Designed miniproteins, single chains, continued (2). Designs and how they scored, part 54

Each design is a single chain, and the fold is of that chain. pLDDT is the mean over its residues in the fold that is shown.

## One batch from the design tools (miniprotein)

Design m5970
Fold by ESMFold2-Fast:
Structure m5970 (fold): chain A 87 residues (1-87)
Amino acid sequence: SVLLILAVIFVLVSLPFFILALILSLTHGAEVSSPVHLLLNASFLVSTLLAQVVFGVEFSGPAFYLHLLVLTVVVLLLVVLTLVLRV
């Protein structure tokens, strides 16, 4: 129960950072060559994925992989949304 609450907090904290990365990608999308912009976006994405993978450690077996899969789909959806908004 305590670990579940911590996991929810981690996801909620990670989500704003990912949304900020999306906004930054949208505003600087025209200048993709900017290493700072690309590095920031990649860092936020990796940090979010890592935090969610670490959360999954509490669950074993299929439950862990299911949560990881769902979170990966959400991340991919956000990436697609960023590309659509850029276009």
Scores: mean pLDDT 54

Design m5971
Fold by ESMFold2-Fast:
Structure m5971 (fold): chain A 67 residues (1-67)
Amino acid sequence: AMAKIEEALAALREAVAARDLEKIRQAMGALMDASTELLLTTTDPKEIQKLNELLREARALLEAFRA
């Protein structure tokens, strides 16, 4: 699950850099799906902390894109 979240975030970084709206939507969908799966299956606080850090990075990327 964590690897899928990292892959989705990497795809989001590339899509934002390319300013590709379709790829941003696809990467966000993958990130949401992987994040939901992790939250439903993990009880490890370290994984939850890492997920929160990755989600903050995704939010910052989207805010920068819209600015």
Scores: mean pLDDT 80

Design m5972
Fold by ESMFold2-Fast:
Structure m5972 (fold): chain A 90 residues (1-90)
Amino acid sequence: MEEEERFLEELSETLGLPLETVRKILEFAKKSSLDEIIEKIRELYEKGELRLAEALAAAAAWIYYKNKDEESIKKLEEEMARLRKELFPE
């Protein structure tokens, strides 16, 4: 099994989303910049689509991990922490 297919199956099972949905999310992440991904995650959170937002964040992190892009992983984590604090303050 290709690592990508295993990731998609695990993500689908973990979040309870259709495999086709997580596949489309991964394809979006592959074609999008980090800034575009963060903006889409914000949009999904604002719409209450929490599982889709989590799926997109996980897909982006997986792509950066596979490319050994530690700086993009760190930036994604920092932007996600900021976004969550902004939209869901304690």
Scores: mean pLDDT 81

Design m5973
Fold by ESMFold2-Fast:
Structure m5973 (fold): chain A 60 residues (1-60)
Amino acid sequence: MIDPEKLEKEAEKAEKEGNYKEALLNYNSLIMHYLKKGDQEKVEEYLKKAEKILEKIKEE
């Protein structure tokens, strides 16, 4: 079972370390988790975080 608290911390750590691909994968997992739960507010929150990470990746 996914632990969203732990997964969020791992995503934040990956982001701070510049591991944007890993951070994006973790945020995507959080989005899927909350989407299945019907938590639209959390889905929007993590979508915005994923968009920021994707923008960093586009910088190459």
Scores: mean pLDDT 80

Design m5974
Fold by ESMFold2-Fast:
Structure m5974 (fold): chain A 56 residues (1-56)
Amino acid sequence: SLAEARELEERAIEAAERGDLETAERLGAGAVALAPTEEEAEEIGKRVSEAVKKAE
């Protein structure tokens, strides 16, 4: 569901902020997989990628 996808997205972003990029990537992939539409998956993936880039 979208709500579950958003929960994993938030956890992925928190992991990226901690510098745990491996956990951020795994949680981000899970969030994308749970997204009910391709458009929502794309938006989630973009936000997680931006958080990872910012953490670099």
Scores: mean pLDDT 81

Design m5975
Fold by ESMFold2-Fast:
Order: sequence, then structure tokens, then C-alpha cells
Structure m5975 (fold): chain A 59 residues (1-59)
Amino acid sequence: SSRAEQFLIREGGLSREVAREVARLLDAGRLDEAAELIQRHTGLSRETALRAAETLASL
């Protein structure tokens, strides 16, 4: 969703392209894949990235 994309750019420091891909994975219900992409680009732990993905999916 656009809200998840904007949040990832502002809070996560992700590029628009990466934020859009994460948002697309979240919209598809692919939380594990979204968390992996967040982890790869932010350096957060798997557990923290997964929690972030769950929170963003609810937006």
C-alpha cells in the first residue's frame, strides 16, 4: 500500500523502488519475503524485520 511505501522510505531509509517492492509483497501476504527484503536493506534482525512487516501489512 502507499502508506507502507511512504513509511519504509521515511522511517526505514529505503529507496522508492525497494519500498514499493516491500509494499507489493505485503499486499500479496508474503510477510516472510517482505521481512527478508527489509532486513537486507536496513540491517535489522529477522525478528525485528518480521514485526515491522506485520505492522506495515496492517496499514
Scores: mean pLDDT 79

Design m5976
Fold by ESMFold2-Fast:
Structure m5976 (fold): chain A 81 residues (1-81)
Amino acid sequence: VEELVERLRALIKEAAADPSREKALEILDLLAELAEALGNKEAAEYFRKAREALEAGDLEAAAKYNEEAVKAFKPAFEKIA
């Protein structure tokens, strides 16, 4: 879990300096892995759906699924933020 959090923090920092679709997809993949590792299957599923929507170019669906994932993952984010 700690390694996933460190990779996610590093990738977010890289994306802030040089944002790209590829980095956004990788961030969503890491968030799904982290949610799964923490036992939050609902958040993991929403992050995977957001990733699939983003890959398909459906930014509206990607944003919606990401919002749902964050809501489901909120208690865990408060512990790691």
Scores: mean pLDDT 74

Design m5977
Fold by ESMFold2-Fast:
Structure m5977 (fold): chain A 84 residues (1-84)
Amino acid sequence: MEEKLTLQALGSALHQQGRQLQAQGDYEKAGELFEKAGELYEKAGDYKSSAESYRLASDAYEKAGDLEKAKELREKAKEMEEKA
């Protein structure tokens, strides 16, 4: 069973990897990692970090040209901000 601290640590690691991929111009993969980080933070109850990660995922997918996924994640980020 995953502890809250473990989920937050995993989310943080994926967030850092996403930033590295974004710096390389691999926006699609960066978006995937930020989205996964958002999911882990959400499961941990860290809604502030979850919202930030979903927002970064939305930005990454928008730069990748996936406007539908970007919109979905922007809405999810707003939902997490509401819970924070």
Scores: mean pLDDT 83

Design m5978
Fold by ESMFold2-Fast:
Structure m5978 (fold): chain A 88 residues (1-88)
Amino acid sequence: MDPAKLKKAQEYTDKALELIKQEKYEEAVEYAEKAIELVPDYAEAWATLGLALAKLKKYDEAIEAYQKALELNPNNAFAQLNLEKLLS
């Protein structure tokens, strides 16, 4: 993995989480997608995308994003917990 791309993907993911806290969910999706574009196997970016999509009530897309996060990292407790909440 390219350390510079990973660092930038982490910054985009952190920005997406901050935007979610500000209830700017569409912008949060854009930043999470930018992180995934740089590092497609970054599980945390997929989990963050799932959260932003769930906040937009795009539940089918959110489920797919959380499932992708768990395919990449089965131990991602955040993705697991949030996926279970959407399926309950």
Scores: mean pLDDT 88

Design m5979
Fold by ESMFold2-Fast:
Structure m5979 (fold): chain A 81 residues (1-81)
Amino acid sequence: MEKERKELKEELERAREAAEKATKEKLKELEEKLEEAKKKGDEEEVKKIETKIKIEKEILESLYRMLDSIEKLIEEREKKK
């Protein structure tokens, strides 16, 4: 039981790292596009990119909270034995 718990926690940590890396790469691309749009004076494109950045950050926060909830559930259930 303890071994399965540790393996699940390691998988959750790897999933968290993968999600963070993917979101960080997307945010970097969006920030680069935002700089180009600002340099061109394209206000419509700037607004669209800012909205996408906001959504990506909200997705990351939601994923982080979901992973934390799963980890907490594993801890609570394992606490009984």
Scores: mean pLDDT 77

Design m5980
Fold by ESMFold2-Fast:
Structure m5980 (fold): chain A 77 residues (1-77)
Amino acid sequence: HMSETAKRAKEAIEKKDYAKVVGLLLNEIAGMLESEDPEEKEKHRKNAIEIYEIMYEAGLITKEQYERMKKELDELF
């Protein structure tokens, strides 16, 4: 149901390895921006959104931050 990168982000949060969560997120955003293939670009966008959702569910970001981050990501897409 979740991507492998989202699963890794959830595991990192459980271990309180927040640097890894941020690293995974930045890799997905970079993949989205650098990919020429629309399908690959969309895959990275969805993965980044799943990481934002996991961060929100874990209480690391507020609902307002989550909604803003999603909007900003879509503007970069």
Scores: mean pLDDT 84

Design m5981
Fold by ESMFold2-Fast:
Structure m5981 (fold): chain A 63 residues (1-63)
Amino acid sequence: MSAEELAEEMKRRGGLSEEQVRRVLELARQGRGDGIGTLLMLRGGLSAEEAERLTRELLETFA
C-alpha cells in the first residue's frame, strides 16, 4: 500500500486531520511505531488491532 493510500485511510476511517496525518508520516519515517499506534488510537479513535495494522504498513512503506 502506498503512503498516499495510508494517509487517505487514516483520514477516512480514523478521522485524522491533515496535520495529524503529517505527524504520523513523520513518525513512520523515523521508525517510531509506538508513537504512531498511540496517536492513531487516541486521536483517530481506531481499535488497537487497526492501529497495529496501520503502524506496521506505515513502517514497511518507509523502510
Scores: mean pLDDT 75

Design m5982
Fold by ESMFold2-Fast:
Structure m5982 (fold): chain A 104 residues (1-104)
Amino acid sequence: GKEEMEKLVKRLEKRIEELKKEVEKKVEEAEKLVKEGKYEEALKLLEEALLELEIELGLLLIARGVAKLIGDEETVKRLEELIKELEEKIKEVEKKIEEVKKKL
């Protein structure tokens, strides 16, 4: 019921926060590799970060769909905010991938 949805959303919020930190770490490591001329290694890290973000976005979209089906409008709004945050992070990582690809 609603209690189970609240627990799910809190778990997803924690997962997104941890994922954002892991992605930032991979982006920083990729930037160091770019400075060293290791463009292929930098691309691999950025592509791994992008894949992790896309997988989590997929899970949020499924969770939003379930929340809509059960009429939990509060959970839908919270999930839409998390979806927006991930979409913005995906766009940032995609831009960095394009910049590194231009140096190959």
Scores: mean pLDDT 87

Design m5983
Fold by ESMFold2-Fast:
Structure m5983 (fold): chain A 55 residues (1-55)
Amino acid sequence: SKVEEVQRLSYELHEVDPELANDEKVQKELSELGEISAEEAVKKLKELLEKAKKK
Protein backbone atom coordinates (compact mmCIF):
# COMPACT_ATOMS: atom_id res chain seq x y z
CA SER A 1 0.00 0.00 0.00
CA LYS A 2 2.65 2.57 1.01
CA VAL A 3 4.95 1.37 -1.82
CA GLU A 4 2.09 1.92 -4.29
CA GLU A 5 1.52 5.41 -2.81
CA VAL A 6 5.23 6.24 -3.35
CA GLN A 7 4.93 5.14 -7.02
CA ARG A 8 1.73 7.17 -7.50
CA LEU A 9 3.20 10.33 -5.94
CA SER A 10 6.42 9.90 -7.94
CA TYR A 11 4.34 9.73 -11.14
CA GLU A 12 2.44 12.89 -10.14
CA LEU A 13 5.74 14.71 -9.47
CA HIS A 14 6.96 13.73 -12.97
CA GLU A 15 3.73 15.19 -14.43
CA VAL A 16 3.90 18.45 -12.44
CA ASP A 17 7.68 19.06 -12.48
CA PRO A 18 9.73 16.53 -14.50
CA GLU A 19 12.93 18.55 -13.90
CA LEU A 20 12.57 18.28 -10.12
CA ALA A 21 11.49 14.62 -10.35
CA ASN A 22 14.66 13.76 -12.32
CA ASP A 23 17.05 15.79 -10.12
CA GLU A 24 19.90 13.58 -8.86
CA LYS A 25 19.82 15.03 -5.33
CA VAL A 26 16.05 14.56 -5.08
CA GLN A 27 16.26 10.96 -6.35
CA LYS A 28 19.09 10.18 -3.90
CA GLU A 29 17.15 11.64 -0.96
CA LEU A 30 13.98 9.70 -1.89
CA SER A 31 16.02 6.48 -2.27
CA GLU A 32 17.63 6.98 1.17
CA LEU A 33 14.27 7.74 2.80
CA GLY A 34 12.72 4.70 1.09
CA GLU A 35 15.40 2.47 2.68
CA ILE A 36 14.32 3.76 6.11
CA SER A 37 10.56 3.91 5.58
CA ALA A 38 8.09 4.15 2.69
CA GLU A 39 6.14 6.57 4.93
CA GLU A 40 9.09 9.01 5.02
CA ALA A 41 9.40 8.81 1.22
CA VAL A 42 5.67 9.60 0.93
CA LYS A 43 6.08 12.66 3.20
CA LYS A 44 9.01 13.97 1.14
CA LEU A 45 7.15 13.42 -2.15
CA LYS A 46 4.13 15.34 -0.80
CA GLU A 47 6.41 18.25 0.21
CA LEU A 48 8.02 18.30 -3.24
CA LEU A 49 4.60 18.25 -4.95
CA GLU A 50 3.37 21.15 -2.80
CA LYS A 51 6.47 23.22 -3.67
CA ALA A 52 6.19 22.34 -7.38
CA LYS A 53 2.52 23.44 -7.46
CA LYS A 54 3.39 26.80 -5.85
CA LYS A 55 5.96 27.62 -8.57
Scores: mean pLDDT 77

Design m5984
Fold by ESMFold2-Fast:
Structure m5984 (fold): chain A 78 residues (1-78)
Amino acid sequence: DELEKKLEELRKLEEELLKLYEEAKEEANGDPEKTKELLEKKLGVPVEEYMRRLLGEIIAWAREQGWELGEGTLARVA
């Protein structure tokens, strides 16, 4: 089942991101700016770039399902 496979891949990306976020937050003692800096270091890319890639995968998958998504709507969701 292609849908189950894609959902599992997205779930793994979510779990990885949340794990890195929690680790960064703990290392930063809850400081939002330090959390972002540490998270970006752990990701190897800026948070905005990582989110863009993740959204790109979600958009591509949704379009395969026949869902119409406007770029303005996607910019607001991000």
Scores: mean pLDDT 71

Design m5985
Fold by ESMFold2-Fast:
Structure m5985 (fold): chain A 105 residues (1-105)
Amino acid sequence: KEELSKLVEEMRKLVEELRNATTYEQGLAAAGKLLNVASRIAGLVIADPSVPKEKRDEILNLLKELQSLYLELQRATTPEQFQAAKDRLIEVAEKLIELVEEILK
């Protein structure tokens, strides 16, 4: 769907913004925007009865992981903790993008 494809493209740009963030504040802001877009994607997928339940459940699980990782990012007290949470958040976001692209086929 056109709206879902647009959100996937926005999410890809936000993953790169997060990857290129040079400060804690930039990283947290990018991650927050990414989580917002991921939530919107999940809402559209859940509202679509043509999407198999298995795929809807996978999207919801990935959204839950992103929410958990965003909290870890906010709680990071060292550069190493921040980088670890950021890297895992990017990995989960990329998995969500791949799954949504499969749904769009």
Scores: mean pLDDT 86

Design m5986
Fold by ESMFold2-Fast:
Structure m5986 (fold): chain A 60 residues (1-60)
Amino acid sequence: KKADEEKAKEYLQKGVSAFQNGDLEKAKEYFQKSIEYARKAGNTGLEKVSQENLQKVEES
């Protein structure tokens, strides 16, 4: 669903911004929301990208 895909992209961008600012807790929350909306949208590629970004936060 296109609205869910747009929200997934929005949260992905917010997660990247939070991660760059060193706010690991906010970055993790935003990436998790991005994953949820990507799943609702059925966009496997976007879900994978969001999961990879979440892993980077957890490794930091």
Scores: mean pLDDT 83

Design m5987
Fold by ESMFold2-Fast:
Structure m5987 (fold): chain A 58 residues (1-58)
Amino acid sequence: SEAIKKLREAKSLEEAEKIVSEYAEKNLTVEQGDIIALKYSENPTIEGLIEGLEEALK
């Protein structure tokens, strides 16, 4: 996934949040966005965002 690749290359958590937010707004359902938000709340790091996005895309 291009979005996951961009997340791994993100220079900061703020950049990673923007990447996920923009991708979710354009490509994901509300339910998929909620999965990402839940994972991120449990692990507020770039890795948590990657895990949330991977789970949402299953």
Scores: mean pLDDT 82

Design m5988
Fold by ESMFold2-Fast:
Structure m5988 (fold): chain A 67 residues (1-67)
Amino acid sequence: NALFKGMVYYKKGDYEKAVKYFEEAIKEDPNNPLAYRLLAEVYKKMGDTEKAEEYQKKADELIKKNL
């Protein structure tokens, strides 16, 4: 499970592997807002605030579309 592997690496502080597995989770289910939200949090931890904001926006769009 790519989403679970991403969370494990994120907790370990291995942000490069966390990004890899969350990107795989998005490829498997592009409509899952959780994968985008977690990827945004990883980029925020890496100091990439622009990418963090972009992925947060994607997650918010998916949530609004499903209301």
Scores: mean pLDDT 84

Design m5989
Fold by ESMFold2-Fast:
Structure m5989 (fold): chain A 77 residues (1-77)
Amino acid sequence: EKPVSAEEMRKKLEEELKKLLELAKKEKNEELIKIVEEALEKLKKAEMKKEVLLEIYKETLEKLKKLYGITDEEIRS
């Protein structure tokens, strides 16, 4: 696998969040729209460091897990 730069990681996260935002808008899920828009804004202002980008990803994932009632156990199962 090709090692990913912080810039490439940010671009991939932004693309995935934009896809999720489109899905959220189609579902009219206001809570999901808010979570994704907040994540995109944080990503836009974030330092170009892998650790910072991963933290934004983890925060977003935790908010999504809470919204859908999914636990780490359910994801691993």
Scores: mean pLDDT 73

Design m5990
Fold by ESMFold2-Fast:
Structure m5990 (fold): chain A 55 residues (1-55)
Amino acid sequence: MSNQEKLDQYVQAGSRQSKDAAESAVAMIKRALAETNGDVEKAQKLFVQEYEKKE
């Protein structure tokens, strides 16, 4: 799966459980974007890695 497909699935799953989970995902993506100087692909990769670490 691509990082974008994984991100979309994880955000969808979190959104179903609670709004807090969705907000956490968005905040993490924003922080990753700031750290990667707007590189969406790298930001998605960081998010997927962090989310998968919990599994």
Scores: mean pLDDT 66

Design m5991
Fold by ESMFold2-Fast:
Structure m5991 (fold): chain A 95 residues (1-95)
Amino acid sequence: DPEELERLGRLARLLQEAPPNPSPEEIREIGREAGLSEEVIEAMAEYQEAGKMPPEEREEKLKEMAERLGVDPEELRNAGVVTVAALVLQLQREK
């Protein structure tokens, strides 16, 4: 989907200009600027929040998110915010 790829490309560029460790709210603003839906934005913010948790809490949160996104938790641990956005967009197309 060319429009989806354009939004993901805009997201990636905005993240390069962002602080090295943006807050979940900063991720929400970036997602809105990239033209992503609220469902995609909230998943990105949740992933960013998980990354700031203690290791044990992060592990549990990533397992929960991975189950919802239909992926392996190990893949999600190293995915990054852009990949999370792409996974949510794919899941929305399957519904």
Scores: mean pLDDT 81

Design m5992
Fold by ESMFold2-Fast:
Structure m5992 (fold): chain A 48 residues (1-48)
Amino acid sequence: MEEEKKLAEETKKLFDEINRLRQKADSPEAVEKIGELTRKLRELAEKA
């Protein structure tokens, strides 16, 4: 039951996190992390 919600929450969380990093941090570290989070987003999208 909560599993479906968890997937939706994770996807939303990743989107929000990426946007937050792009808005707040302009460092190479932020760029690298954004890339990683984007990968996870794609993975979740394929899973759904």
Scores: mean pLDDT 73

Design m5993
Fold by ESMFold2-Fast:
Structure m5993 (fold): chain A 111 residues (1-111)
Amino acid sequence: KIDEARKALRAGDYERAVKLFEEALKENPSAEVYLLLGIAYLKMGDYEKAVEYFEKAIKLDPNNVEAYILLGIAYLKMGDYEKAIEYFNKAIELDPNNTLAKNLIKYIKSL
């Protein structure tokens, strides 16, 4: 049940959250489940897997602003500032009032 996976994610049990979301994907692949898997891997420090799942989420839902922000954050954590800015700009194109994306770009440019 996806609700149990979300509870595990909120509780910080990222390994359990991953297992439960992987079970959910076997029944029905969805952009939301891919996004949540990406978040679990991001919190575990597995940025490469986080990117993989966020890209899968975007493939199913290309207008998901949150997925672009999270992709940018994953690239930022990996030190790829060019790609981070690229994805934050895509989020701003979809949502011009996204202050988080704008602030993250300013942060990178201040480095």
Scores: mean pLDDT 87

Design m5994
Fold by ESMFold2-Fast:
Structure m5994 (fold): chain A 79 residues (1-79)
Amino acid sequence: SEAEERRRELEEMEEKVKEALKNTTDEEKLKEALEKIEEIEREVLAKTADTDPSNPADAERVKKLTEEGQKKAVEIILE
């Protein structure tokens, strides 16, 4: 399903971020970044839970929300 595919995409992004953060020695920055990323993931999943994958408008909305979530996660890491 599309919801499962998006969950997988967010999980893959989160795993890549966690892998990059494994090389940091700043414990507080690492904890803050992971907490914010997990919150972004939860928000995207909650906002897309009621979408219909057969509806093109819902598909576009979910794609946009997932992309926005991924961008926010990257911004947190780059700060």
Scores: mean pLDDT 71

Design m5995
Fold by ESMFold2-Fast:
Structure m5995 (fold): chain A 80 residues (1-80)
Amino acid sequence: SLEEQIELEIKESLARMALSILKQMKEKNIPFTEEDIALAKKALEMLEEVLKERSEASEEYKEILEEDIKELKELIEEAE
C-alpha cells in the first residue's frame, strides 16, 4: 500500500540521518552516550526491516543498505 511505502521511506530516511549524525560524532571524537547507542540500535533495526521488506529491490540498492547496516553494527560494537 502507499502507506506502507511511505512508512518504509520514513524509516530508511530516519535511520540514515541517525547514521550520518553518529559518524560525524565519531569523526569529531565526541563520545557516545547510552542514548546515542540506543539511537544506533534503533536505526539498525529500522534498516534491517527496510532490507527485509524490499528484498525484491535492485542488488545495488540492497548492497548500499547492507553497507549502512554494517557501519551501524561497527559503531555499536566500538561504543560498547
Scores: mean pLDDT 87

Design m5996
Fold by ESMFold2-Fast:
Structure m5996 (fold): chain A 95 residues (1-95)
Amino acid sequence: MNLEKAKELAKEGMEHAEKAAEAALAGDVEAAREHGEKAVEAVKKAMELAPNDTEIVASAIAMALILIGAALDAKDPEAAETARELAREIARAAS
């Protein structure tokens, strides 16, 4: 498996998860979805390259927790649910 490429994808996914969380907290549902979907895609690609790698799985867990945190603090109910849905998709992609 190409572990270096998987780690690069995990890093890009984390950056997108952080941006999705920021957008959700700001009530920007569209930006939260766009960045969140990119984070999910990055995790899926990383897991294809390095399945069950503990570092990649740990990164996905951290990304999901960031989005759960945003869902708990988001004032917009749609943004909160969007962040929660994205966290679930990341967790499933890492399984």
Scores: mean pLDDT 86

Design m5997
Fold by ESMFold2-Fast:
Structure m5997 (fold): chain A 61 residues (1-61)
Amino acid sequence: MLEEFEKKVREALVALAEAKASSDAINAFLQEAERIYRELKETGDLEKALERLEEVLKKVR
């Protein structure tokens, strides 16, 4: 569960690097990813956490 989320975060960071995202954009993504990770630890809802992560990635991109 948490390992799968961490893998998705790493994949998103690679995508942001390839898109040449700014340091500010990467930091904003990581702050939101941390928030989602806390919610995932509380709820156990991996599918919802992954949905939210993709929404954040789309906004930062």
Scores: mean pLDDT 80

Design m5998
Fold by ESMFold2-Fast:
Structure m5998 (fold): chain A 118 residues (1-118)
Amino acid sequence: SARDLLIEAGGEETRRVLDEVRKAAVKAYQAILNGDYEKAAEAFEEMARAVQRLADLLEKIGAPKESVEELRRSAQLFREAAEAAKNGDKDKAITLLNEAMREFQRALELAAEYLKKK
């Protein structure tokens, strides 16, 4: 999997950051299901910070600039989702969350494919 390739290349720190993103995503979806958009906003901010740390880690190990930039864009979209959630704009928060998750997944696949060829 993309995750396993990234962990092999980036080591335990990369595993920890990917686990932080996963745990924050679970918190976000559970908060959305419960209608708790304040808690969803907190989880989106946790996701943004973890994804930004992942971008910095992948940049240090020489991942492609495109994948690093896409992770940073994903982090920005998670921050925008948090702001929408804080403002009570549920539809915008969910739309931005879904866009951020798509950008995040694509960035991981790009980075993993590059590392697989190295």
Scores: mean pLDDT 86

Design m5999
Fold by ESMFold2-Fast:
Order: structure tokens, then sequence, then C-alpha cells
Structure m5999 (fold): chain A 78 residues (1-78)
């Protein structure tokens, strides 16, 4: 299922297996803001700034904003 694929991709990202994570994420039947944001982070880690920007823009369009992400991160440190 897409949920199982997304969890597998998160595990691969934690292991630093970014190329394998991309292959899993690209095999999703449907994309969510979370899956696009994860693709953006993976491409950023690989130094592909153009691809990272494309996927972050897609994530924003579906409802994840950088402001919301940064706010949640700030709250975790408070």
Amino acid sequence: SNEEKLERARELVKQGKYEEAIKVLESLDEFTPESYALLGEVYRKLGDTEKALEYYQKAIELGITREQFDRATLEAFS
C-alpha cells in the first residue's frame, strides 16, 4: 500500500539510502504533501537543488508550508 511504501521510504532516509528512498517514493500510486516534502528533503540532501525546489513547491500546493514545518520544529525545542 502507499502507507507501507511511505514508511519504507522514511526508513531508507533514516539510513541515508537516499537513492533507494527516491525509487520507493516515485513508485507511489498517489502523492501527499508529506511524500512531496520527503522527496524535497532527499533531493536537497543529494545536492539536487532544482529537484528539491520542485518537490517543495508541490508540497506547499497540497498544504505543507515551510512556515508550518519551521514552527513545529521551534515548538519541539521549547
Scores: mean pLDDT 76

Design m6000
Fold by ESMFold2-Fast:
Structure m6000 (fold): chain A 97 residues (1-97)
Amino acid sequence: MKKYRFKGKGGARDMFQKMMGGWRRMMDDGDKRGMIQGYRDFPKKGFKFMKKAMDDAGGYAGRQYGMFVNNKHFDFKDYKKKGDYYRGKDFVEVVRG
């Protein structure tokens, strides 16, 4: 069986960078009040708000955010311990357990 491993360069950090990029682009078009209000509402509504903003920014950003929200309990350490496999260098993985 061909063995694939997560190469570990920039996975979670790259997703976070893309999330922040989408957030920054949204804020560039918004006023300072929108940014402050977003911060205040973030713990309750922030994730849904970011998902919508990323979906509007482009399907790729929305998919990355969807993976983050849907895999909120995902840990690369846990999958490595189980001997699961990662497909490539992106946030795209194939878990085989």
Scores: mean pLDDT 42

Design m6001
Fold by ESMFold2-Fast:
Structure m6001 (fold): chain A 79 residues (1-79)
Amino acid sequence: MAKAGYAGNLRVAVASGETRDELLQAAIEAAKLASGKDYAEVERETEHEIVVKVGDDEVLVAARFPFEPNTVFGVLAPK
């Protein structure tokens, strides 16, 4: 599952998946939805965050939560 929206002036996204691969795919889709771009790839994955590169000039920085390991919440940021 991937959803995008706004929090004030921030472009935000939520992604969820039951497996690691599904969560990473959902994070990529969330980055595409937030940016309106067709190309996105995982730049970095840690225990604290998933960072998805979008095109050449934006990144979705998505936080992981210990209490909800199947969900990430991210903000779209310029590089």
Scores: mean pLDDT 85

Design m6002
Fold by ESMFold2-Fast:
Structure m6002 (fold): chain A 81 residues (1-81)
Amino acid sequence: AREALLAGLRAAYERGRAVAETEGDRAAGLELLRALAEAVRPYSPEAAAHIEAALEAFEAGDMEAALEHNERAAELLRPVL
């Protein structure tokens, strides 16, 4: 149950990120990722914090910081699957 839930949250996060990176879909993708950060928080507060930091960096146009935080969030979600 937990593994299936976390796998679903991870897949939703990856999809939300892809949508946010698509021209014209950015606002919808960012809102989805914010919702996913809250859904992930009870399972990994650190992963949720990195998702939020990635969103802030992405909004600020700092793609390098956004990608670094995104990568760390994905790594933190991997060990709990």
Scores: mean pLDDT 69

Design m6004
Fold by ESMFold2-Fast:
Structure m6004 (fold): chain A 55 residues (1-55)
Amino acid sequence: SHEEVLEEIYEKFLAAKSEEELQEIAKEAVRLSKEHNIPDSDLLRAYWEALEEKA
């Protein structure tokens, strides 16, 4: 489901330890969002929620 894919993306962003790793994950997240027809707004929300948890 979309929720499962978003959870996977969120966890990957949370686990990222460097800017380089974040960019690699962002590229993968965009690919997954296109494959699963996930809205950009949901993808951005997962990214921002992960950044807030890391801050």
Scores: mean pLDDT 79

Design m6005
Fold by ESMFold2-Fast:
Structure m6005 (fold): chain A 66 residues (1-66)
Amino acid sequence: DKLIKMYENMLNGKATKEDTEWAQSNFKSMEELVKAIIEALKAKGDYEKAKEVEELVELRRKAGAE
């Protein structure tokens, strides 16, 4: 799935310009994109990975806000 692969590429610092442009064209914000990724993972039955994504985003937000 493109949403999941794009998230993995971003996590590994391998996101391409095309991935970024696609995200900006299809989602109004980074938060909307992240929610779509989490929902896609849950729809596949991958609840543990969906939870990991939620936790990583939350930890990154708290680290950046300090």
Scores: mean pLDDT 70

